Designed miniproteins, single chains, continued (3). Designs and how they scored, part 72

Each design is a single chain, and the fold is of that chain. pLDDT is the mean over its residues in the fold that is shown.

## One batch from the design tools (miniprotein)

Design m10485
Fold by ESMFold2-Fast:
Structure m10485 (fold): chain A 97 residues (1-97)
Amino acid sequence: LSPEERELLWVEAEATLHMIQASVARIAAERYKKKGDLEKAIEAYETAIQHYQRALDLYEEGLKRFGPHPVLEEGIAAARDAIERSQKELEELKKKL
């Protein structure tokens, strides 16, 4: 692997960790929502959005540094979709307060 390929792998790894952390927070939010704990569900969705946003930022930075790559493009699309869905859930929960 070239030094640039190694740097791309580190960006992918860091972004993937944030995507995993976001998914854990989202699952926690869904469970709190089912239990009727709206405040904890809101906090967990906010945490999920923060991690998805960090992953998105890392993928977008990778795209600027290394150019188009399937892993970066797929990561950007996945993070954007996850942010949008989590934001919609957050807004619906806030309406119930």
Scores: mean pLDDT 90

Design m10486
Fold by ESMFold2-Fast:
Structure m10486 (fold): chain A 88 residues (1-88)
Amino acid sequence: GVFELPVVQEIRARFDAFRAEAEAAAARLALPPEVVAQIRQILDQAEQQILDLLGTSSGLTPEEVLQQADAILEQARAEIEALIAAAL
């Protein structure tokens, strides 16, 4: 429905912003190539989890889909933050 398209666009925008923030942080901190590769792997995994969520979400409300997408991004953020802290 019309309500699903705005939520999908919002989730994509949130993921794109998160990816840009992570890449900017990696560049600013001059992280080693191996750490940058691990960050990108976490981002790719989060993107796949969001795509899987969107593919299976036919019984969920837009609010429930957004909540689950936010949880995926929060987990990815925590993993990236821990990785950066360990590299510094």
Scores: mean pLDDT 84

Design m10487
Fold by ESMFold2-Fast:
Structure m10487 (fold): chain A 97 residues (1-97)
Amino acid sequence: MDVELLRKAAELMAEEAVKLLEEAARLGSPEDQPLLREIAELVREGVENVEAAEKAKERAEDLARRSTDPRVQGLLRAAATAAGLMAEYKKRAEELE
């Protein structure tokens, strides 16, 4: 498996996760905005740190469970999936080096 492709896939998943979190922020309540910002920050940190990417996934899943807006729930679950894939691709790239 190509390490460069895994790194690029992780970067694309990070970009997608941030985009989904920004869409969730536009639809979400003012009370959720600080939590959405924290998750987006963890995604950005996750580019260099697998643990931050894993935390971003967990927190996005937690916020999705608490949300009552099905659009926000869907966006947060998609963001959690993207953050999880970012962590997995980055971990695989590190294991191959």
Scores: mean pLDDT 83

Design m10488
Fold by ESMFold2-Fast:
Structure m10488 (fold): chain A 100 residues (1-100)
Amino acid sequence: SMEEEIIKLLEEVKKIVEELAKNGLISEDMAKQILEKIEEAIEAIKKGDIEKALEYIDQVGLMLAVAYSLSKDKMTPEQLKKWEEMMKKVIEAAKLVEKM
């Protein structure tokens, strides 16, 4: 289902956030906040609260953009590619939620 596809994308984003945090590219506090917002987005999707789901996904995107700005100069090419893949998943999740 579309809901299952969105949840899978958000779960993949969580996994990448955790990996980037382990590499010191996202602070532990910011990673915790991002992961909590992803869980809130998943809950909103399960409840059919499209407006709240989009709000939480937007907050995740903004927090990730801040983390990127702070760490981009320290990233390897492989880490930059992983960041780009993660951001594409966030954008795709938002687009799918809008179609619900």
Scores: mean pLDDT 89

Design m10489
Fold by ESMFold2-Fast:
Structure m10489 (fold): chain A 93 residues (1-93)
Amino acid sequence: ETVITPEEVREGLERFIEGLRSLGLPEETLERVEEIAKETLEKVEKAKTSKEKELILLEGTLRMLDVVAEAEPDNEAFARAREEVERELAEAK
């Protein structure tokens, strides 16, 4: 239903990273997430269809959540979010 624009993806990624910074995650972890976010945004900008943009965003989000879950293994919310995104990516194929 929602048309995904590169601008909205950029805003969403920036908000996500700011949220992680507010939680006090290590700078090394934040840098890894920012690199994945940058790669994800570049791929979204090159994508031709909303479906391709959705798949790229889900893949990028999964990679970012993997990094965050490794840094915060006791945080079940990140583990659950990772599993949910992995499921959505598998269904979106």
Scores: mean pLDDT 78

Design m10490
Fold by ESMFold2-Fast:
Structure m10490 (fold): chain A 85 residues (1-85)
Amino acid sequence: MEKELEAEITLSLALMLASIIVTSKEASEEMVELLEELARELIEYGTPEQLRVAADALEEAARASENPEMAERLLEIARELREAA
């Protein structure tokens, strides 16, 4: 129950951050660091479906980001999520 709720909250936060990056076309280092932490929690407590949804969102955020360094980090996070699913 607690882990299920935690995974849902974590996914919602990750999707919100990804959406902000897609809209702004800017991924700050702070946003990417937070997404790395959220991804670790999703890998530990999330379902395969939640991991795939997060990976899809982060791949879209990476494509939208005008910062190549942050885009590469977002793609790495998405890859880790897909491999864990």
Scores: mean pLDDT 85

Design m10491
Fold by ESMFold2-Fast:
Structure m10491 (fold): chain A 60 residues (1-60)
Amino acid sequence: SGGDEAIELSRRGENREGARAAAEAGEPGVASGMYDGHLLGDPEAGARGAERARRLGNVT
């Protein structure tokens, strides 16, 4: 999956690019978390949301 790559993009403050990568990889939960971080202007929140979704999302 692109989840790890997407989370790294989020940590670099590239939540929009990270959300796109996660969505393309078929991980909508991760993409959603990153997109929320992008909308809030909070890359840390995006990264936390993405990591949480990935850990909870053994369901993909």
Scores: mean pLDDT 64

Design m10492
Fold by ESMFold2-Fast:
Structure m10492 (fold): chain A 92 residues (1-92)
Amino acid sequence: MFEEVVKKVFELMKEKYPDGVITPEDLLEIAKEAYDSVPPEYRPVLDEIFLVFYNALKKGNGKITREDLKKAVEESSLPPELKEAILKALDG
């Protein structure tokens, strides 16, 4: 389930932003759809993922690429299993 949650988030990102550039408004829209798509018990996982992404967007002056997201995830305090799942999804 954990990898399925991460995969869903990145499928939404690829669908809406094929060039891999994301704004804060885009991220909020993706988050809303992701929260609606996953079981309630997995929302804390989404909270952790989107917090990392939002902080990365702040550092990027409201604009972030896939490489910036990879760097933010690697530098984050997320659990190792979550980091691996996200990095794998970003490579797909």
Scores: mean pLDDT 73

Design m10493
Fold by ESMFold2-Fast:
Parts: structure tokens; sequence; C-alpha cells
Structure m10493 (fold): chain A 80 residues (1-80)
């Protein structure tokens, strides 16, 4: 169910819901944890967190942030 969590995270980012986006990113990490090394998960989690924080503070557009989250989530799905 990685694809569902990824899609929901992208939607939360587009909606500007930082708390929901971070919740879904954590759920995505937890779901991927059996399939990937902790170092891979930690680096993607950090990148996603930075993107969500940047969008929440208005540093980047929500659409740009959503694209970065989609790309990072697709990488996790491909590696799992």
Amino acid sequence: ELERLAEEAVRAVLAGDKERAMELVRKLMDAAAPYLPSSVLASRFSAMGIVIAAAASGLIPLEEAAEHIRELAEEIIELA
C-alpha cells in the first residue's frame, strides 16, 4: 500500500496540510521499513521533511513541493 500512502501524502501537501503530510510520510516510512535499509529511509524522510517545511513556510510553491514528494515516494516504491 505504498502507492496509496504516497498519493495521500502528495494530496496533503497540495492542500497545505503540513501535519497530515508529515503523518502520511511517517506511515510511508513505516510501511517501507521491512524492505529498505534504515539509512535509505532516513535520507528520504529527511528530504521529504525539508520539502514539507519549505512549502509550509512559503519558500516553495505547494505544487513544486508535491512534485518533490512524489519523486521521493516513487524512489522508495521502486527500491522496495
Scores: mean pLDDT 82

Design m10494
Fold by ESMFold2-Fast:
Structure m10494 (fold): chain A 90 residues (1-90)
Amino acid sequence: MKLRITIKVTVKGPEKNQGLSGEYELEIDTDKSGAKVLSKPEGAIVGAAIYGNKLRIAIRNKETGLLLLFEIDISKLKDGDVIEIEVEVK
């Protein structure tokens, strides 16, 4: 099944962490254990992987190394579901 993940990151902290600020869009294919980054801020490195019934998403600031880690249980999700996450970094 395919899932859409949208992550909104708002940085209120140091300017050096602004590279994480913005919207991230991922397409996850659970049948292929695949994750595709559709869009991300330029200052961010994004990785995603499926481990059993859990989706792990890692967002790292290229400049500072600040890491945001998300873990989502996908066992109850269905094809076409959209997951929206908002996070504030200070």
Scores: mean pLDDT 79

Design m10495
Fold by ESMFold2-Fast:
Structure m10495 (fold): chain A 95 residues (1-95)
Amino acid sequence: MFEELKKEIEELLEELRKNSKPEDQPILETLERLAKNAKTVEEAEVLKEGLKEVLELRKAGESTQKLAQIVTATAIRLIGIEFDEELEKRKLAEE
């Protein structure tokens, strides 16, 4: 599952690069960073969902600002997953 999700993410990133405007460069860089940092199936699924939404908005001719909103929401969801993982790790290490 995880390797398949990573492949789908790379395919979505490539398609987004082909459809992006110069103004979208910071969005692309952020999404590429998030893709490199995804370590779990849950993180990969969240990122794939966000990438699909960004790509659909870009193809619909929406503004870079709307793309940034989806990227921000995706990043917040990923941070939440990371915090949950750290909290569980600390509970197991303590007792």
Scores: mean pLDDT 80

Design m10496
Fold by ESMFold2-Fast:
Structure m10496 (fold): chain A 96 residues (1-96)
Amino acid sequence: MEEKERLVERGRELAEEARERHPGAGEAAEGLLEYAAKKGLYEKGLEAVERILELAEKSAEEIAEEAARELVRIEEEARELEEKKKEEEELLKKLS
């Protein structure tokens, strides 16, 4: 849907804001957004970027810790999507 493109563009804007406040926060936000988009988790990617931006004035350690937490959240959602895809593929093979 067109909303996916909007979420990615919004995330990029916020990642740029995070980079202005803290270079490491910008890199973490950009990485999380790209990883989430690669997994098809556009809303989770935007949430992760917003969270990192909130912490952009904190220490590098706090930013890294939050980035790791957001990465785990994205990985958990990605696992659920992967299992659903395998179930759909198996169903299609039985119907073929």
Scores: mean pLDDT 79

Design m10497
Fold by ESMFold2-Fast:
Structure m10497 (fold): chain A 70 residues (1-70)
Amino acid sequence: SLEELIAELRKAREDLERRERELSEQIAQAKAANAPQEEIERLELLRLVFRIAAESTDFLIERIEKRLRE
């Protein structure tokens, strides 16, 4: 059902948001450890990927919810 799909997508979004937070912590630790700039940039790009994935999932949830209300 669409309701079950929304529940699955919400769980997926929570996991993506958690991974983004973990990467933010990892970036902070890397900066504190004076890690090479290339390593920091790689982590920042990976964090951006998870951010975009979470935002895309939110967009899908909203569209499905609007369809259920219409």
Scores: mean pLDDT 87

Design m10498
Fold by ESMFold2-Fast:
Structure m10498 (fold): chain A 111 residues (1-111)
Amino acid sequence: SSSTMQQIEDLLSQAQDLLNEAERYLAEGNFEQAKESARQAIETLRQTLQLMLDAGWISESLHQQQIQLLDEIEREIEQAKTRAELRHQLILLESTLTTITMFYSSVRHSS
């Protein structure tokens, strides 16, 4: 539905803003704030994926694959001790956001 599309677009925008915030905190050496913003981005993407699953826009298999990837990234973020380790996980998280946005774009073309 149009309302579900708007919710997903808003959540994807929020996830991007949170990722940008995590990158800024990391550049400033604020590791705890960078990790917190990244965790919020991950939670926002989990909500996005759930809405897409509930709308029938992605398969259960695709949903499970993306949730497993987000869970792995979250664990690695918590374990990160260096700027380079955290930066690597933020790159993977940005890649995941891009993939989810592409899934949404495919549905958008059909509607």
Scores: mean pLDDT 89

Design m10499
Fold by ESMFold2-Fast:
Structure m10499 (fold): chain A 99 residues (1-99)
Amino acid sequence: MEEKEKLEKELAIYSGQLYIKVLELGGPNAEQIQELNKALQEYAEAVRNGDQEKIKAAQKRIDELLEQIANEPIGLLSPEDRKKLLEQLKEELEKMLKE
């Protein structure tokens, strides 16, 4: 049970870190969010199953999506709202890492 909790916590941290990076790049559109969520689900399933090839494929897809967001960001958040959201996400990740 502790091993499963640790794995789920690590997956949650990874997902949170990824969304922080996406927000730092300017924020995704709705289609990019949907594709990113799909890739994260595939990554999480591959990690739970220990499928190294699927893990690598999902990571590659995530990297491709991050590159697309970086090149064509459609950030609709104000600088103030973006800063607040990033600070909240960083606090949640720090809390997870300490527990």
Scores: mean pLDDT 68

Design m10500
Fold by ESMFold2-Fast:
Structure m10500 (fold): chain A 85 residues (1-85)
Amino acid sequence: SKRDQLKAVLEQTKEDVANDTSLSEEEKKEALDTLDIHLSLADNPKIPLETVLYFTSDDLIDLSMKYPQLRPIADKALGKLEDIM
């Protein structure tokens, strides 16, 4: 399903963040905490998929603006999220 695809993208993005050696521990923690919130939203069938996709994309953009080192990971995730829409 599209929801399973979204969850797969979020899990892969968490792995990309955790394994990135250019990110500080603070940047990793904030990014991983944000991704965990969106995974919880994606796992809730009562929340429309469009809503989860919108807020996930918005938060990834905000994270990439706050932490420029996160931009390559965020851009990769955003591209995959567009393919789900």
Scores: mean pLDDT 86

Design m10501
Fold by ESMFold2-Fast:
Structure m10501 (fold): chain A 99 residues (1-99)
Amino acid sequence: GNPEAAEAFLEAMASRKDRKFGDPVSDEELAARLVAAHAIRLGMPPETVVAILEDPSRIPEAVRWLAEHDPAVARELQDTAEFLGLPEFAELIRKALAE
């Protein structure tokens, strides 16, 4: 929990103020938020966390970073993805852990 990372995450969430509270989140957006939450916990730079939330194409890069820095956290994220019914995201994490 870096306070600056938490602040950047909250600012990224606030930038979506055009969405009503409780609006459906896409699988890609949910995956980005899950990756961001674990990355914050592991001390990823705030600017990188915000970039992932703004550009979901960076999710594979972030997943590889998690697998490299803490394979246990990456495995926890894989289990969470499977539980939430995000099979493409779970497979992406599994592949990162195998590399």
Scores: mean pLDDT 73

Design m10502
Fold by ESMFold2-Fast:
Structure m10502 (fold): chain A 68 residues (1-68)
Amino acid sequence: MTKEEIVEEVVKYAIDNKLNISPETIKLLAEAGVPKELIYELVKKLQDAGIFIGEPGLVDYVKEIIEK
């Protein structure tokens, strides 16, 4: 399973199930070696889909873990 494929599957699953993505999920993506650009893309796609629009805490957490 490719890194980009993981991002796409997570986005699709979250949209279909109206699932809020936890900080732990984002951390797992980073641990899987997903580039920070793809993690930002995931967050933006989820915001656009209405999954966590107005969830700045998750966006800030993404910045923190990928910047380390």
Scores: mean pLDDT 60

Design m10503
Fold by ESMFold2-Fast:
Structure m10503 (fold): chain A 85 residues (1-85)
Amino acid sequence: SPVTLYKLSEKLQEILKAAGATKDTYSLREINLYLDRYLLDNGLVNPDGTIDASGTLLGELLGVDRFERSDPVFQEFFDKNTTKV
């Protein structure tokens, strides 16, 4: 199957760079892998699986401080901060 690639907003690119990303374009799978790395590296995942992004760039971008990884806010965030190439 063809892999769709995306360009990121400047702020989303900063989050991915903080997680070790070095590219200009990413697959949706790669974006999710770097986002999960960012969450873990910054200790944002609680033992119950909820995310607390208070005081982080991610929380600022999403407009919410606490959410679940399955929350629609992540899909809405991707749609607003990615452009298909």
Scores: mean pLDDT 82

Design m10504
Fold by ESMFold2-Fast:
Structure m10504 (fold): chain A 86 residues (1-86)
Amino acid sequence: AEELLKKAVEAARAGNFEEAERLGKEAFGLALRAKAAGKYAEAAELLRELKKAVIEIARILGLSEEELAAIEEYFDAQIAELEAKA
């Protein structure tokens, strides 16, 4: 998942947002499958890596610090819920 997300960020830096979205969706799918399998700790770790990549891509897109903070709060809430179930 970390390698997929690094490639997604690299694609976004190159202006290839279609490839960045494809790779991001694939990584998110891994987190959803881990959650569905009851692997909450693994799902939380995958969401942490996804959070880092999404924030970096959002910075590349020129989102504001307030928008970046909202993304961070969303992911932190989802991660905390998964950790509580692990």
Scores: mean pLDDT 81

Design m10505
Fold by ESMFold2-Fast:
Structure m10505 (fold): chain A 75 residues (1-75)
Amino acid sequence: ADARLAALRKEIEELEQKMVDLVNAADYKGAAEQAAEIARLYEEMAELDPSNRQEYLAQAKRYAALAELFAKLAA
């Protein structure tokens, strides 16, 4: 469990950097896709670590909202 949580945290960090790079390139469609994937990974963390479920789900909701905002900017 700890190894999987560490792997998910690293993946989220890498996706956050990709999201920032895409925003800087004005690729809001790409940024929306990265934000949506980050939200999904936080939901996976909530299932793996139920003692911290509320914290992970709060982050998932924030990134899901950010994905929706970027998608609207791309339209």
Scores: mean pLDDT 88

Design m10506
Fold by ESMFold2-Fast:
Structure m10506 (fold): chain A 75 residues (1-75)
Amino acid sequence: SMEEIKKKFEVLNKFAQLVGRLRRLAEQHPELREKADELIAKIVEMVEKIQRGEITPEEAENFVKELEAEIQRME
């Protein structure tokens, strides 16, 4: 449905924003580079699962919230 496509797009955009935040964090704090790269790899895996329909947008949104909290603790 169009609603499912919209939710999928919104979640993918949120993951893209988190990748940008992690890359900026690693540039400002080189000691966090390995952790940032690890989290980016997890985001990539999650995006692939969403594209394959292996998880719902709602399930992915929960991962976004958990990851946002983890990134905020690193900032």
Scores: mean pLDDT 84

Design m10507
Fold by ESMFold2-Fast:
Structure m10507 (fold): chain A 82 residues (1-82)
Amino acid sequence: SLVEAFEEAVEILSETGDEEKAKKVLLEAGLSEEQANAVVEKLKELLSSKPEDLDEAIKKLGEELEKLGLKEISKYVYSLLE
């Protein structure tokens, strides 16, 4: 599923930093090249910065994913705030 691919991309980036492998997982799940690149970049920003306000960072990620047309992943991300 898209949510499972998103979770795997998060794990890959957080554990190894392998952007190409994370992108490949998202592309294989059906994301476009532009969507996969944007998701990897946003996840990299979130994971590397380790923001003080995690809720605000998660909300911003959800908004950006929604703008990319990734409504299912966006809903999943927003559910982490509830």
Scores: mean pLDDT 80

Design m10508
Fold by ESMFold2-Fast:
Structure m10508 (fold): chain A 106 residues (1-106)
Amino acid sequence: MKKIAEEVGKEMRELAEEFKKAAKEDKSKTPEVARELIDRGRELMERYRENPEALEELSEALSLATKELIKEGADPTLVSAVGLESAAATAEAIIARRRKEREELE
């Protein structure tokens, strides 16, 4: 893993862990943590648009957050919003990966 991807993965895993803690200890905090995940996810997706490894880590973290939101019975709007960001990160990761592979083989 490249340093940037490792740092992105660590940050998103820390946010996902904060979400798990909030969901277990105080469910009223779940929407706040979910919004932080979405906002940070969007920022990282913009910043690392050309880094497939970082976008893959971001996609996995947002997917995990979506799963936890569903388990905790969070508002469907929040579940949909986090799920949409996960899908967007996945699409950007695929685009970036294909671009890099094409450049390396051509």
Scores: mean pLDDT 74

Design m10509
Fold by ESMFold2-Fast:
Structure m10509 (fold): chain A 77 residues (1-77)
Amino acid sequence: SGLEAVEKPLEEVRRLLEEARKKRDWELVEKAEEKLEELEKFFEEIKPHIPEKTREELEAKIKEAREELEETKEELE
């Protein structure tokens, strides 16, 4: 489903960011960023096919992951 197709990559992004913080590893940050960018692009493609409430929930989760990515970059600088 569209929900699972977004949630699974999102969980992977979060896991990569957690490892990046623990290891202070910029390669993991770069991998997380690339996966998040791909996910954001995919989400824009499927957005018209998802019910509005589910779309809003997924959009909020993606935004939260983007914020975690930016915070991780700032912490590792």
Scores: mean pLDDT 83

Design m10510
Fold by ESMFold2-Fast:
Structure m10510 (fold): chain A 67 residues (1-67)
Amino acid sequence: AEAAREGALKAGEAAAKGDSEAAREYAMQSHKAGGDPNDAAMAGAAGAAGNREVMEREAQHTGESGA
């Protein structure tokens, strides 16, 4: 779902800025929208590591069965 993907992407971006509270809230919004919590967590981790390409890729998979 687009809402799940957007939430995961925002979680990654917040994590990249060091805002762990915002990252957690966006990850919860992604999960509430039906997103895979594992994909949202991977987007957050990639964002915190500064890997934008991986962050965006994982966010795209948040609503799917992909890892």
Scores: mean pLDDT 69

Design m10511
Fold by ESMFold2-Fast:
Structure m10511 (fold): chain A 66 residues (1-66)
Amino acid sequence: GAGAGVASGKDEKQAREAAEAGAKAGGGTVLGLTESDGYWYGVVGAATQEQANAASKAGAAKGKEL
C-alpha cells in the first residue's frame, strides 16, 4: 500500500479494535500490532496516503473511546 496509519490502545485487544476501526474507515488492512513502553500500537495500511490519514483519524477516535 501507498500509506500507513497507526492506532493505539492500552492493551493488545484495544489496539486491534482501534486498528480495525481505522482500516474500515480508510479502506485498508490491519498490518500488525506491536508493544512499546507498555502501550500497544496497531499499524494500518491503505492504498493511498489519503486513505491512511482517514484510517489514522478513525483509529485515534476509537482508541479514545476504548
Scores: mean pLDDT 70

Design m10512
Fold by ESMFold2-Fast:
Structure m10512 (fold): chain A 65 residues (1-65)
Amino acid sequence: SLDAAVAELVVATTSTVTGLKLEGEYEDGVLTIRVEEDSEKAREAARFIERVGKKLGLETRVEIV
């Protein structure tokens, strides 16, 4: 679906820009992104993803593991 494609693009772009290892899962209208790093960079990436997702009409959740 278009929403799944947009979700994939958000994950790929954020991973490339930040250099973080990001895993994205899109299910039932929600994009869950997992970051394998508890750092200020990871927290900033989480805030960025939430802002971008909101503007694109996606429900987003970020998990730092």
Scores: mean pLDDT 76

Design m10513
Fold by ESMFold2-Fast:
Structure m10513 (fold): chain A 56 residues (1-56)
Amino acid sequence: SLLDDMYKRLATLDEAQRQQIYQQVADQAVAARRQAIAEGKPFTFNLYQQILALIK
């Protein structure tokens, strides 16, 4: 599954790499939320898909 694939790939990374990915995804989510509010658009964000995009 998507979730299982994500966990397996994350498990192959060191702690620093995992923290970098988590921080990037968090920053992206915050930025997307702020932009959506500013533009009056719906906020959409797929956490798992964004993590997978960064670790592929």
Scores: mean pLDDT 78

Design m10514
Fold by ESMFold2-Fast:
Structure m10514 (fold): chain A 90 residues (1-90)
Amino acid sequence: SSSDIGRQVAIQSQQVDDYMTDMQDYGRMSRDQVVTHMQQVRQQLQQYREQSVSMGDSRLADTTDRVIQQVQQQMQNVRNGQPVQPFVRT
């Protein structure tokens, strides 16, 4: 259902925040490890986006696209050694 996909998208956003915390605050992950995990999150979000389109839920597809763009921006911030901010959740 759309609500199930929306919940999964929210979980993926939380996982990105958790990876950032592990890298920045606890030193449990390297930048390369975080980028690898974020790339996997982005690929998973693309699958959720396709499922949203298949269900005709354009609002959920648009929301998922925004999350994908946020993940992409955070990946660039990590690669450039810039501080990252928590995701704005909608």
Scores: mean pLDDT 80

Design m10515
Fold by ESMFold2-Fast:
Structure m10515 (fold): chain A 100 residues (1-100)
Amino acid sequence: SATEEKIAAAEEIAKLLKEGVEKYFETGDESVLDEALKKVGEIVKKLEEKLELSDAERRALMGMVVRAMDLAYDKSATLEEKLKAIEEELERAIAVIREE
């Protein structure tokens, strides 16, 4: 279903963002964040080409990206705190998708 495909996309986006943030935390190499963002952009583009996203759904997915980037550059947060916060953004995005 469209809902299941949107949830699967949100889960894959969260996975890519978590992997990028973790690698950046370990290496300090911004290229790992750039690669994660490119892959996330490809997922969102393919999703929008196949399915109509509401403004709320688009904002929820973009919110995950914005939060993950803020967390990546937050030198005061632990890796565990960063990954947990990305997971919380995923739960929020899934809730928005399910309510549409």
Scores: mean pLDDT 89

Design m10516
Fold by ESMFold2-Fast:
Structure m10516 (fold): chain A 76 residues (1-76)
Amino acid sequence: EKKKLREEIKKRLEELAKKAEEEPETSLQQAGRLVKEAYEKGVLSEEEAEKAEDLLLAAILGRMSVKDALLEIAKI
């Protein structure tokens, strides 16, 4: 069920955001996999996936903290 899967992904992103201060690289890698899985399973629309990808890229480039990026993706 897409609703349950979306909620599970949101919780995982929030958990990764908590760990991001200690493990930013690992948190980014896991978040990227979750976003890709959500898109492939149709949980995220194309627009939502693009927004999530932009947020991940901003964190990778150091334009925002990994924690803030993951929390913003969880709000999608």
Scores: mean pLDDT 82

Design m10517
Fold by ESMFold2-Fast:
Structure m10517 (fold): chain A 100 residues (1-100)
Amino acid sequence: SHHEEEAIKLLEEVKKIEEELAEKYADDGETYSQMKLLAKEAEEAIEAIKKGDLESAIRAVEGMKQFAELMISTSKNEELVEALRKIAELLEKALEILKE
């Protein structure tokens, strides 16, 4: 559906930002691993939407948002926090679309 396509586009943007952050912070093993994990979760959420498993997609997106918000609360890196806030905003938009 059009709504599913819009949610997928938002999650593709999230995944792109997460992959770019992983490359930027490649020398920070913890941040690199966290960004790679989130990018994988974004891909799994996209796959769930494509298969019509909206409940699994919603749970994955909620989990990603919660994890991003945890990183925002614990990080001292202002640039990383700003990027994570953008990720959280895009994930919230995706959730709104998926929940209708």
Scores: mean pLDDT 89

